Designed miniproteins, single chains, continued (2). Designs and how they scored, part 85

Each design is a single chain, and the fold is of that chain. pLDDT is the mean over its residues in the fold that is shown.

## One batch from the design tools (miniprotein)

Design m6946
Fold by ESMFold2-Fast:
Structure m6946 (fold): chain A 89 residues (1-89)
Amino acid sequence: MKKGYEEAAGAFRAAAEGADLSSLSPEAQGLARVAELLDKETQRRAAEYLEKGDLKGAVRVINENASPTKASAVSISIIGVLTETELKS
């Protein structure tokens, strides 16, 4: 699995569990904050898809369970984390 997918999944799991975000990268902290716009079940399901490297599945579950504005904000933040992490790896 690509490191970016692990980092993005970790951000969603931290948001879902209400975990301390200070251990995450700045990009993952940003994603976790935006992910709080989603309900906890959607956050967990998105994390599961990202852990499998399935970006389309993650975006689909977000779009099915959030308003278009919230879904767009979260999807853009996921892509940002994936892009930054791939450049660092």
Scores: mean pLDDT 78

Design m6947
Fold by ESMFold2-Fast:
Formats: C-alpha cells, sequence, structure tokens
Structure m6947 (fold): chain A 98 residues (1-98)
C-alpha cells in the first residue's frame, strides 16, 4: 500500500501531465491521466486521507471542468465529469464516515 505522501507526489505528476495533454489536445494522454488520477483518489479514500483528497480535488477540478466545457471528445468529457462526480460523492462520504 502506498503512503499518502507517495500518492500526493503521484497526483501532482499526473495533474501536470493532464495539464500538458489539455494544452496539446492529446485526448489519449488526457484519458490515461484521468484514469490514473481516479485510482489515486480511490486509494486516498481507502486510507481515509480526506485532507490529501481535498488537495488533489482543488488542483484537479479546474482542469476537469475545462475538459467538460471545452473538449470536443465525448469520451474525454464523460471521464472528466465522472471524476468530478466521484470527488463530490467522496466529499459526502467524508461527512458521514469522517
Amino acid sequence: MKSVEELLEEAEKVIEELREAIKNKDVEKALEQIEKLGEIVDELVKQKAWEALYEVEEKAAPLLEEIVLNSKDEELKRKALELLVKFGVYRLKEAILG
């Protein structure tokens, strides 16, 4: 199991790769980074690392919102929206379980 610090370092790298993919309109790379970010988010939730989850959401949400609003790729928009919804659902779970 990865430490919270390792997960945050991985999230930072994934978020930067996602930003580059958006800038370059690289749909395949953006999809890969969203999937990796989702896995990191799931692991943070398993560890109940709510503060770390909030840090990841704060950095990632603007990029995901940009994809949902501006991307022409339907799959990429859907995956970005699913991750935004996942952040919201986990916020609600924190309120119940945290």
Scores: mean pLDDT 85

Design m6948
Fold by ESMFold2-Fast:
Structure m6948 (fold): chain A 77 residues (1-77)
Amino acid sequence: MPSKEEQREKAASGLAEAVLLGDEEAIKRYVEEIKKLGDEEKAKELAIKNVRDMGELLGLPEEVTEELIERVRKAFE
């Protein structure tokens, strides 16, 4: 069984991918998973880091990466 930390890392990575793809249903699913695991702020930081890493890997403009990061933040509202 994966640890809560491993589950949080996977959920944060999945949330980052869902945000990059604009998959609203997947975003909701990963946010709910993260809320069940607890420590939402740590998960937000992990998801933001994953968005930045993926944006750099994909060669996204900085402004696009910043918009995606804002979507991560707003998903927890």
Scores: mean pLDDT 82

Design m6949
Fold by ESMFold2-Fast:
Structure m6949 (fold): chain A 110 residues (1-110)
Amino acid sequence: SLSEKVRELEELSREMNRAVLAEDTDRLIAVIDRAIEIVRELAELLKDDPNLKKLFEETLGTLEVTREFVEELDLSNLEEVIKGKFMILATNAELYLTIRKVREYEKERE
């Protein structure tokens, strides 16, 4: 259901923050991969709404770029770790906005 997918994204958002604090790149990649899958499913379910379609396309682009950065991240390089943490924070903020827009869509159709 739509509500189950949104709940899963909310949990993934929390997991992303925990993984960043732990500097666990494998966990970050796993969380991002799951977020990509759920956003793709939401994009298919809500494909008839052009504003949500654009939002999902933008969020997917951000998640994919962040995944590539994390995959190549050298944890021994402090500058890369700092830049990575800011990138993940920005990605998580965009994911949060996407969650909010889907929640607003659900409320308008209850």
Scores: mean pLDDT 85

Design m6950
Fold by ESMFold2-Fast:
Structure m6950 (fold): chain A 61 residues (1-61)
Amino acid sequence: SVFEELRAQIAKAVEAGDMEALDEVEKRIDELYKQGKLTKEQADELKRMVEAARRYLEAKR
């Protein structure tokens, strides 16, 4: 599913320490939600995951 693909992309970005990849995932979440490919609940959950990932990577600096 699209939801699972985006979760995997967030996990890869965290492992790579790639903040720009997290920004691209967030843009993709918004785009897919506008296209009706994600529910509101799925989009909100993915955005919370991106926010948590950013905080995690910032804390490592």
Scores: mean pLDDT 86

Design m6951
Fold by ESMFold2-Fast:
Structure m6951 (fold): chain A 76 residues (1-76)
Amino acid sequence: SSAERRRRLEESRRIAAEIGREFAEYLEPAAEIERAIKAGAPEEELEELLRRAREEGREFAVFLGERMLRKRKEKA
């Protein structure tokens, strides 16, 4: 019983850590694009970041990046 409970707790902690890493990995590409836009990176560099995000299947980063880039283009 005690050994079984300990194994379940260890497994739960491992799963929680994996989920945390997945969220960090999921958000990092979006954060990178946001930092580049705030730093005034050229459009070509931003489009390259978006291309990489698309190739990696980072849908959230693509969504956010395209929206932010479009807003920047409209502020002429």
Scores: mean pLDDT 76

Design m6952
Fold by ESMFold2-Fast:
Structure m6952 (fold): chain A 135 residues (1-135)
Amino acid sequence: KYAEKIKEKLKELAEKHLSPEVAATFNEFLDRVLELVKSGAPLEEIRREIFDGLRAIEAVAKREGLSPEQLEIARMLAEIAYLTAEALVALKNGDEEKYMFYLFQLKTLLNYAKQKGFEDIAKTIEEIIKLVKEA
């Protein structure tokens, strides 16, 4: 239930801020990562998918000629997905120390988004933190 709400919120931000092709690439990345988390895939497989997905998003964003602000937003959305996936894996494995570490990283990213004036992204990070804590 919480994974589907997280996907919906991040896809909405990608579609709002990014070009259609970059948003589509991000949405495919997000679906693959969260399905691996839900299926209990090995952490190494999840991390490989994250690494490959981040490289694909960066390549498409550069090819599409995104503005510096849009490129920063694309990187921020990918970072939210990465930190959320790591927090959910830590939670499933009962690793409280790693879970709290990744929640702290999400809060750091939240503060960064607020500082940059990305109010809708900041609100979405707050909502994701709440959903992860309720999981």
Scores: mean pLDDT 86

Design m6953
Fold by ESMFold2-Fast:
Structure m6953 (fold): chain A 90 residues (1-90)
Amino acid sequence: AAAEARRLAMQHYEAGDADAAAKAFLESVKEAIKSKDPNVMSGIYSQATLLGAGRHAAELMAAVDAGDTAAANKLAEQIASEIRQTIEQW
């Protein structure tokens, strides 16, 4: 689920579909928080960095590791917004 959502986010990003890319990324983060799998979180960090949102990616991982679901969700929404803004600039 999380891996598929990340793949879809990248495909939407490459296609210039800002809303679809942001939604797919946000869905992948929700799945990762539920799984608590370090490999899934590492993949999300890498993708957020590649999509231009690396600034908040480290903070998102720290929030998840601390069990702060509210902070993690807020950071995920900020990253999704940054992805949308990056695509909209093209």
Scores: mean pLDDT 70

Design m6954
Fold by ESMFold2-Fast:
Structure m6954 (fold): chain A 78 residues (1-78)
Amino acid sequence: SRERALMAALLDREAAELRALAAEHSDNPQVVAGLEALAAEVRRLRDALRAGEVSPEEAMQRLTAIGRRARALLAEAA
């Protein structure tokens, strides 16, 4: 569906943004590892969405939770 395709594109952009954030924090190995793990989780979520294993609504809820975890990780590193 169009909604599923748009959600998959959003997940691809969010995974790329998490990897870019990891690169910006290259002097903090724990933050890099955490952000790379979250980016991998977003990519797995995208693959599950493409396979029809999760709905676009469920994918958005999971992405929101990943975003909260990314912000918590960055706050702990500050």
Scores: mean pLDDT 88

Design m6955
Fold by ESMFold2-Fast:
Order: C-alpha cells, then sequence, then structure tokens
Structure m6955 (fold): chain A 81 residues (1-81)
C-alpha cells in the first residue's frame, strides 16, 4: 500500500510540474517504484491484477496522461486496502 501511495504522490507532483524537465524524471521514478514493489511481493493477493494495473499506469505516464495514471493508482490502493 505504501509504495502505491508514494507513487501516487510522485505522479501528482509530476502533474503539477508538467512544464518542467524534472516532471519526466519524477514520473519514471514513480513507475520504477511500482514495478520494484510488485516484484518484491510475490505473495501479494491479487498480484496478477495489480501487475496489469501497474503496466497501465506506466503506459499512461508514457503517454503523458497523468489523470488516468492517478485513477489507476487509486484503484491499486483500493485493491491493497
Amino acid sequence: VEAAERALELVKRAFENQDKPESAAISTAAALLLVAETEDHPDLPNREEINKLTVEVIRALDAGDYEKAIELLKKIIEILS
């Protein structure tokens, strides 16, 4: 849960700073954080669904669709809660 919440915080920060070069780096960091955390938790309930949603978050961030990335991250947090 903590990893997904931190990733959501980072994506929101990137969205607020989308006109700055650092926004791309923050988005990449959020995506890498999610991937690392899901890999480190093989016993995670609903891991397959969370992995699918994580891929969709990465695709949304790559497309610059911060609103969709935020929506998907909230869904991951709901599943983990």
Scores: mean pLDDT 69

Design m6956
Fold by ESMFold2-Fast:
Structure m6956 (fold): chain A 74 residues (1-74)
Amino acid sequence: SLLELLKEQAEANLASLTKEDLKLQAEYAAKGDAEGLLEAVLKKKGLTEEQIKNNPDVQEARKKAAELEALLKK
């Protein structure tokens, strides 16, 4: 089931978490900077700044955030 698959992925992710990963999450959570956290995670995986900027998921997330900000300011 989907729930069992999500549980297995969560357990695998917990097993791979380091003290540095937890510290990174805590630092960006305190800043309220979800985009900065995503960028930091991708950099840790070995992506360059150019690859992060050109990542389709990052570009889509930034576009949606900009659209939401424009609506909230109106």
Scores: mean pLDDT 60

Design m6957
Fold by ESMFold2-Fast:
Structure m6957 (fold): chain A 61 residues (1-61)
Amino acid sequence: SEEEKIEFVKKVVRIAVDHLRAAGLTDEEREAVRENLIKGIVELYGLPEEKVREIWDEVEA
């Protein structure tokens, strides 16, 4: 279901955010990785890009 996909994507994003915080990347490198991960999640799971960005922002807050 879409709800199950959203919950799964939230878990994926949380793991990604935690790893990016630990990785010691520059702001430019972090943004590039974030953009690539968002695009990958959109392609793989078929959620709208706006929804994936919303999930990312919620997890970072």
Scores: mean pLDDT 83

Design m6958
Fold by ESMFold2-Fast:
Structure m6958 (fold): chain A 59 residues (1-59)
Amino acid sequence: SQAQAIELTAEALRQIGDVIQWEIELRRAGRWDDAARREASARLAAVTRDYQARLQAID
């Protein structure tokens, strides 16, 4: 439904925002390294894949 699509999109946006906020916090603390970059990239890819799969399933 449209309401489910809106909620899924809002949830995906919140999850992306959480990853970006984590990067900002680590950069401010001087802790942004190659491991953190790989983790952030993996989390963003997972959010995108999960969002697309869940969006396709909501009929």
Scores: mean pLDDT 87

Design m6959
Fold by ESMFold2-Fast:
Structure m6959 (fold): chain A 65 residues (1-65)
Amino acid sequence: SMARRERALEEIREIGKEAGFKDVRFEGDDFYVYVEEMTLKQISALIRMMGVAFEVGGSLHVIKV
C-alpha cells in the first residue's frame, strides 16, 4: 500500500533527521539515502532505517555522493 510506504518514509525521515541525514527519497518501490560522510551514529541509524523499509516490503539503498 502506498499509504503504508508514505508512513514508512516519514519514519525513515525522522530517524535520518536525528542522525543528520538530509537527503532521503522514495522512488519506485525503494528508499534512498544520499550520504557524503558517515559517522558511527549515522551507521546505527541506517540499520534502523533498513528495518523500517523491510517491514513495508521495500529496500533501503545507501548512495555515496
Scores: mean pLDDT 78

Design m6960
Fold by ESMFold2-Fast:
Structure m6960 (fold): chain A 85 residues (1-85)
Amino acid sequence: MEALEKALETARKYVRAAENALKNGSKDFAKRYAVKALEVMAEAGSPEDAERYRKLAEEIKNSSGEEAVKLTREALEDFEARVKA
């Protein structure tokens, strides 16, 4: 569905922004972009997937910038696989 493809594209942009912020030493911005990516995935996904992504977003708020980017990248790969299935 077009909505899922658009959400995937938007989530990819936020994950890239988070990775770039981390490379530039902006840990707080990396976490903010990671949370935005997870919110996009939660809104577009199934109710079960939304619960998982929201829980991860809460965990990220208390993690390092490096951990936040890693966990959000893993979530994006899972979301992408579900969109392509």
Scores: mean pLDDT 83

Design m6961
Fold by ESMFold2-Fast:
Structure m6961 (fold): chain A 99 residues (1-99)
Amino acid sequence: MDLEDVLNFLRFLAEVYELDPESSISSFLAAAKKNKVSVDEIVELINELRAQLPGVIRQVVQDLATTTDPEQQALLQRGLAALERLMAYFGLDVAEARA
């Protein structure tokens, strides 16, 4: 993964959260530079997220099945939709994660 892959991932996240991609990327890059966060550290975090996504989705599905509070259910459903979009971005099987 290189800088271009990181920027494409950030554009995808901005779309998922309905943010302006160019402003969000500029702010993120400025913050990373100010806090001395390297591209390699960002790549490591993205790889960890990708590896953990199927497990996180399984946990959210389980929590949804056991949660009786409507507000908590709505929050978990929104989170699940965002996580499923992330899995699709990484080319992972959403149906397998739900099983």
Scores: mean pLDDT 71

Design m6962
Fold by ESMFold2-Fast:
Structure m6962 (fold): chain A 82 residues (1-82)
Amino acid sequence: ELSEEEKEELKYLEELSELIAKKNGYSEKQLEALKKYSHGIFYMGLGKFEKALEYFKEALKLDPNFDEEIPLYIKRTEELLK
């Protein structure tokens, strides 16, 4: 479970993702992929690798070409869970 500070940081990352999407003309699907990716990175930083893996997989499903490093992050997090 996330602390209140961690929840506020996630909210900030979501708002930042929306601003980036607006500035760069992202589609709704690309914005959702960006949000999922940002959540994945956040959970990775907290050592919550199982949750990070879920978010990276969701981002990849939404936009397989969004970031070519997502498949590498998925592999890395799976290895950390073993």
Scores: mean pLDDT 76

Design m6963
Fold by ESMFold2-Fast:
Structure m6963 (fold): chain A 115 residues (1-115)
Amino acid sequence: APASVEEQIEIVREELEALNLPELAEKLIEEIRRAAEEGLDVLGVQVLDASRKDAEKEKEELLEVLEKWKERGIVDDEVIEAVENLEEGEALAIAVFVDKEKKPVRTVILRVKKK
């Protein structure tokens, strides 16, 4: 069975809080709730924390995933540019939402600066 909206929210909260990104968690949860009210489902969520020691490797791995999503029509160049332009001390979340036919209809890019 597909995960409920509340189950998706709990997973996002636990994962982002584990990364010490509570501000991103709150913003992303709000976007998931709004999408659910419009009848949209979550296709995928990607997170990058540029303050981490392994950030450069994680960034390259994320760019490979996003390039494949772009080839499949899931995301556009704006998403790739947001990741490429991420600065040290920043964190980024990307969420893609689909309609009932699994067509991508919304991409949300959330960016925070860590203190």
Scores: mean pLDDT 80

Design m6964
Fold by ESMFold2-Fast:
Structure m6964 (fold): chain A 67 residues (1-67)
Amino acid sequence: SVDAEIERALERKAAGDYYGAGLAYEAAYQLRPDDETLRALAIDMYELAVLAGQEPEAARARIEALK
C-alpha cells in the first residue's frame, strides 16, 4: 500500500539510507501517480543519495526518470 511504502521510506531515511528511502517514495508515487508530493520526496531522497555517495549513478538515473 502507499502508506506502507511511505512508512518504509521514513524508516530508511531515519537510518541514513537515502537511496532506499527514494525507492520507497518512488514505489508510493507509482501507486498514486497524481501525488506530486511523493514524486518530489523521491527526488529529494535521490539527491541526498548522490551527495552521500549512495548508488549515485542509479540515483541520478531515477531523478531523470521522475522529471
Scores: mean pLDDT 90

Design m6965
Fold by ESMFold2-Fast:
Structure m6965 (fold): chain A 61 residues (1-61)
Amino acid sequence: AVEAAEAAARALAHEDDAAVEPAGENTVAGRGGPDLGTAVADGTTAEGALAAAREALERGK
């Protein structure tokens, strides 16, 4: 219940940001986003996917 409300609030914040801002941000990230490419490549294996997920959680903290 509370967890669902928090997830919904986060989704709304992300959708609102997507509606207003990230066309330019997505383009900039695509041009200079080697970190994104590396994270995707590491996710090609099961262990790589887990490592990438853990690193994303740690950076999000």
Scores: mean pLDDT 49

Design m6966
Fold by ESMFold2-Fast:
Structure m6966 (fold): chain A 77 residues (1-77)
Amino acid sequence: MTVEEAREIAEKLGIKEAAEKLREGIRAFDQGDARTALEHFEEAARLLEEAGTEEGKKAAEVARNSADTLRTLLDSG
């Protein structure tokens, strides 16, 4: 599952704030702002987990994995 697919799941679940955070995170990453992308992905993962659904949990895992990758990149620079 991609971060874009996680955003689609957030929209279908009605968690509009999580979908917006995923969009902002993707945009920040594309612009080279890994720190802002990390913050948005961490917040999205939290909101998706709070939904308590199986789909939300899977989307949250994708967002957390993306955040962990960005954290590793920031710690390596």
Scores: mean pLDDT 82

Design m6967
Fold by ESMFold2-Fast:
Structure m6967 (fold): chain A 91 residues (1-91)
Amino acid sequence: HMKKVSEEKLKEYRELQNQALAEVQALTDEAIARSTDPEVRRRIEILGVAAQMRITAIVEEGIFEGKSLEEIKAQLDATVADLRAELERLL
């Protein structure tokens, strides 16, 4: 029961995925640069990986379910915002 997605829409989903992954990488890199504690740095790395996995799952599930780009973007934006809040609590 996979909905058919156009080739152009697939490209747009992948562009949203790449943008969200780039934001996660930037947030993680900045948080690591702001921390000298090895334990905090490890937590930042784990949170970054978890966020990347969630972004991938959101996009793949969205493609499978035929969700709109707006719906996927909202879920990706929420995931990035959650990561930002978690990183600020660690720092």
Scores: mean pLDDT 84

Design m6968
Fold by ESMFold2-Fast:
Structure m6968 (fold): chain A 81 residues (1-81)
Amino acid sequence: EEKKKLLEEATKRIREALANDPETAELLIKAAEALINGDEERAREIMLELARRTEPDPAAVEETAEALFEGLKELLEEIRK
C-alpha cells in the first residue's frame, strides 16, 4: 500500500514536470516503479537508456545516467515522510 502511494505521487510529479515530454515521463515512471520495488539494476538500465537519448557526449552518458538515478532517489525520499 505504501509503495502504491509512493508510485502514485511520483507519477503525478513526473507527469506535471514533463507534461510536454510524455515519453521521457513514462521512462522515469518505470524507473521509479523499479526503484520502489527494490530493483535498482532495472532502474539504472532505464536511466542509462534515458541518458543515451538526451546526452550528446558518449563519454558523459554514464555520468548523466548516475545523476538521473540519484535525482530520482531524492524525489522518492522527498515523497516519503
Scores: mean pLDDT 81

Design m6969
Fold by ESMFold2-Fast:
Structure m6969 (fold): chain A 63 residues (1-63)
Amino acid sequence: SKEDEQQIIHLEIVKGLLQSAISSEEMIKERNPSLSEQREEVIKELQRQIEEIEEQIEELKKK
């Protein structure tokens, strides 16, 4: 449906923002090795959120 197409577009935008956040966290980790473990936990959480969004997109595409 048109609503599902709009939702997919919104989810893709959110996914892009999360990918940008991961890039920022990787830069922080590189510049501050003492924070590496803490930043890695944040990166893993952001990756988990991206995977959830990808699953939602695939579910919408199957409709």
Scores: mean pLDDT 87

Design m6970
Fold by ESMFold2-Fast:
Structure m6970 (fold): chain A 92 residues (1-92)
Amino acid sequence: MEVVEEAKKLIDEKIEAHRKRGNEKAVQTLEDTKAFLDSLPEELKRELINTDPAQLPELIERIVKEKGLTPEERLALVSVAYLIDKAREKLK
């Protein structure tokens, strides 16, 4: 999925920027976000890619409820959804 690979590149760019500044906590948070994205089922990745940005909040709350996500996992999902949106815009 080209959009997922572009989203990972955006995360990697942020990781390198924070690593150069010595922001280890930010690096860890971004690495956790990348791992969370990789852990998502292909069907959910596809749904995130195909969802209109205006509908992303509804999709996020549905996934949180259906999967029983923790507050930390919900925050990671929000971050992933917005990175996917940015990746789609960059690939236009």
Scores: mean pLDDT 80

Design m6971
Fold by ESMFold2-Fast:
Structure m6971 (fold): chain A 63 residues (1-63)
Amino acid sequence: SAAEKAAEAARRAAEEGDATAAAVGAYQSGLLNDKELGLKGARAGQAGDAERAAEYAVKAAES
């Protein structure tokens, strides 16, 4: 799904250490499926935690 693709983009961004791109991917995943989880991921990425942002992006896509 589009949410799963957004979550995969967030995961790849986290592997590259790009917290901003991971936050964007989490936000997009949330808009397409689970807004609350997507916002948690976006907030984590804004705080510089790319790995947590990607984790929330995946959870948002799966919900």
Scores: mean pLDDT 82

Design m6972
Fold by ESMFold2-Fast:
Structure m6972 (fold): chain A 91 residues (1-91)
Amino acid sequence: SLTITSETLPSGTLVVTAEADLPESQELELRVSHKGKQAAATSVGPRVAIVEAQMENDVDTFSVSVAVRDKATGLTEPLGSEQVTAELEKE
């Protein structure tokens, strides 16, 4: 199963975490984009992958894509995708 969670920090940084139970031969590849452009460096991890993306506005919508990568071949297969809206709280 795949779990995607997101948190918007007061600094305007969106933290996206993807977690899945995978065999040792596979790893997660997490990509975050904004308006069709990569928002941060692609993150790869054996069971957990984390991306930190910087907001440019008080409200931004990011596209999150998670794939499973085979460690031996480097081939990736789609696992899940989500749109995340990050809002900077102002009081």
Scores: mean pLDDT 81

Design m6973
Fold by ESMFold2-Fast:
Structure m6973 (fold): chain A 79 residues (1-79)
Amino acid sequence: PVVVRLDVTLSGDVPPQEELDQALEDAGTAASRAPSAEEAARAAQETLLAQPFVESARVEATETPEGLALRVDITYRAR
C-alpha cells in the first residue's frame, strides 16, 4: 500500500532531526511493503522500536481510498 499521510507526535528527549527523519523514512518504507493496514502499522512500529533512541512507539494505520494514513506517537528514551 502507498502511505499518503503521516501524522507524527513526539515526546521525551528528541534526537537530532536527521535521526528522526531517517527512522520515519524507514518506518514508512516498511509500512508500504506490508500487505494490509494492520501489518503496515505493526511493521512501522517495529521499525521505530528497533531504534536505540526510541523508548516507545505506537502506530495506527487507517485505509483510505487514496492509500494508508499513519498516525505515529513516539516517546524518546531519556539521555
Scores: mean pLDDT 76

Design m6974
Fold by ESMFold2-Fast:
Structure m6974 (fold): chain A 70 residues (1-70)
Amino acid sequence: ASELKSPEEEAKALFELFKSYQPKSVQEANDFLDRVSKSFLKDYPPGRRQDILEILQKLSLNYLRQLANS
């Protein structure tokens, strides 16, 4: 969407917060995503919330994959 911050822009901002926690495992990443979904994004329209969470999940998995293959 061009009217407000895109889901990608919002997911990127949340991903910076994710990285600041320095998660080292899938368990820690899943805990972060669950917390964000239930707190920060709970009142978002379902479609917007899903888009943000999907992008954030992909970014988080890529981050962990890079750590595992370092």
Scores: mean pLDDT 77

Design m6975
Fold by ESMFold2-Fast:
Structure m6975 (fold): chain A 74 residues (1-74)
Amino acid sequence: DAAALRRQADELEAQADALRDRRLDLMGNGFRLASRSSPKESEKIINDIIKEADELDRKAEELRRKAEELRRKI
């Protein structure tokens, strides 16, 4: 059912978009916090943010690849 595949792909893309938005919020809030912190604290905050952002990017990329695969089957 092409409609079911489109729906599943749309849901995966929506999940990927939500992870992207979370990444943007994390980066924005984190850099804001880092700018108010000591140099050592800023380094730790930035490193923690980069690690979490990388995990969110990886998950979003996997969801997008799954969505593309489903769309190819339509």
Scores: mean pLDDT 83

Design m6976
Fold by ESMFold2-Fast:
Structure m6976 (fold): chain A 73 residues (1-73)
Amino acid sequence: VPETIHITLDAASPEEAQRLALEEAEKLGAKITRVRPPQSEVLPDGTRVTSVTVEGELDGKRVIITGQVTEPP
């Protein structure tokens, strides 16, 4: 199974989440293969979580970088 590198970053907005995830991919030297559209869910306590996922490759490994925004109810 190809090794996968997972990185999660906290952000204040969906736009910042995408920017931070892209910046992290560039810092790693990863080749970006996909930028996923933002996904939002509301947790049982009313908290909204929005995730932006950037997928890439680094030295034959998959890289998944997720920026997430947590908005209280």
Scores: mean pLDDT 81

Design m6977
Fold by ESMFold2-Fast:
Structure m6977 (fold): chain A 70 residues (1-70)
Amino acid sequence: PANSSSLPALEIARRSLELGEEAAAQGDLTTARVAYHEAIRTLEELTDMSDPEVRALLERARARLAELLR
């Protein structure tokens, strides 16, 4: 089980996802890609695979990035 609150990292990842989603909606695919990559990088660096919230955010970020790459 996750022993760290990791709230700042999770908050940063979530905000990056939100920024990316807003940028994608506006057609700014460059900003969207950067934001999704930042979210993914932040979540991957946490290395806390026992945290379902981290996994859910990572899956969401990857799905959003994949949609842009289609």
Scores: mean pLDDT 75

Design m6978
Fold by ESMFold2-Fast:
Structure m6978 (fold): chain A 70 residues (1-70)
Amino acid sequence: MSLSFETTLERSGVTTKISVRYEDGVVTIDIEVTDEGGSEKRTLLVENGKISLTSYEKTGDLKDDSPYPV
């Protein structure tokens, strides 16, 4: 059984796209952050209570260095 969900958030010139897919006990999460300077894309796998970063792609340099106060 598979399930998928996608949402796009826009804030202060930053676009965040989140895609979640569930298939056979594995959750795949794609997060893409884009602004006027560039984009970053990360893919996370969640299985058996473990989270793994499986992919990272960067194009240009993000103008707004942090969309979160962390």
Scores: mean pLDDT 74

Design m6979
Fold by ESMFold2-Fast:
Structure m6979 (fold): chain A 64 residues (1-64)
Amino acid sequence: MKKKFKVIIKYDDGSEKEFEILADTIEEAINQAKKIAESLGYEVKDIKVFEKDGKPVIIINVKK
């Protein structure tokens, strides 16, 4: 069953972007979040992934 995840990406310049991702597992949500962050061409400081209920699930640092 697919779950809705809220993703917040923070960039090195201090800007933030918010996305929603639909995935069957947290691993799939993480992979989608990383692909989105890398495709935007910005240096990413961190990525926060939240389940629909607002609880933080994981923080990912994307290196340049």
Scores: mean pLDDT 67

Design m6980
Fold by ESMFold2-Fast:
Structure m6980 (fold): chain A 65 residues (1-65)
Amino acid sequence: DIDIEVLVLAAATLATAYGVDAEIRVENGELVVRLKKRSPEAEEFVKQVEKMAKKAGIKVRVEYE
């Protein structure tokens, strides 16, 4: 019921709030989050995005450089 575009906007807003450098895109109806490095802030950000996506029924893939 939640539009994937709304989830992208929410994830981008969270990345800014956590001070995390993240690329967020949609691929085959899945949310893809690419992070430059691991950090406690990045881990918490990922947990929040995964929680939101689970409620929306959207899969999340997380990638680290």
Scores: mean pLDDT 81

Design m6981
Fold by ESMFold2-Fast:
Structure m6981 (fold): chain A 65 residues (1-65)
Amino acid sequence: SPLEAVPDAAAGTISGVARGHEGQVARVLAADGALLGEAAVGADGSFTAAVPRAEDFARIEFRAP
């Protein structure tokens, strides 16, 4: 998979690598569609998004910056 995402409840983050999405914005969404956080995807594909609760993480979508 070109996307790897790891929640960290203690840090309040979702971090990962989104290969093929470099320069886009990763949108971290809950199961109900609520936006939890956004982060820029770096040139290496890495991103780290701060979220209120990592346990609420359900999916990631991408958008243009």
Scores: mean pLDDT 82

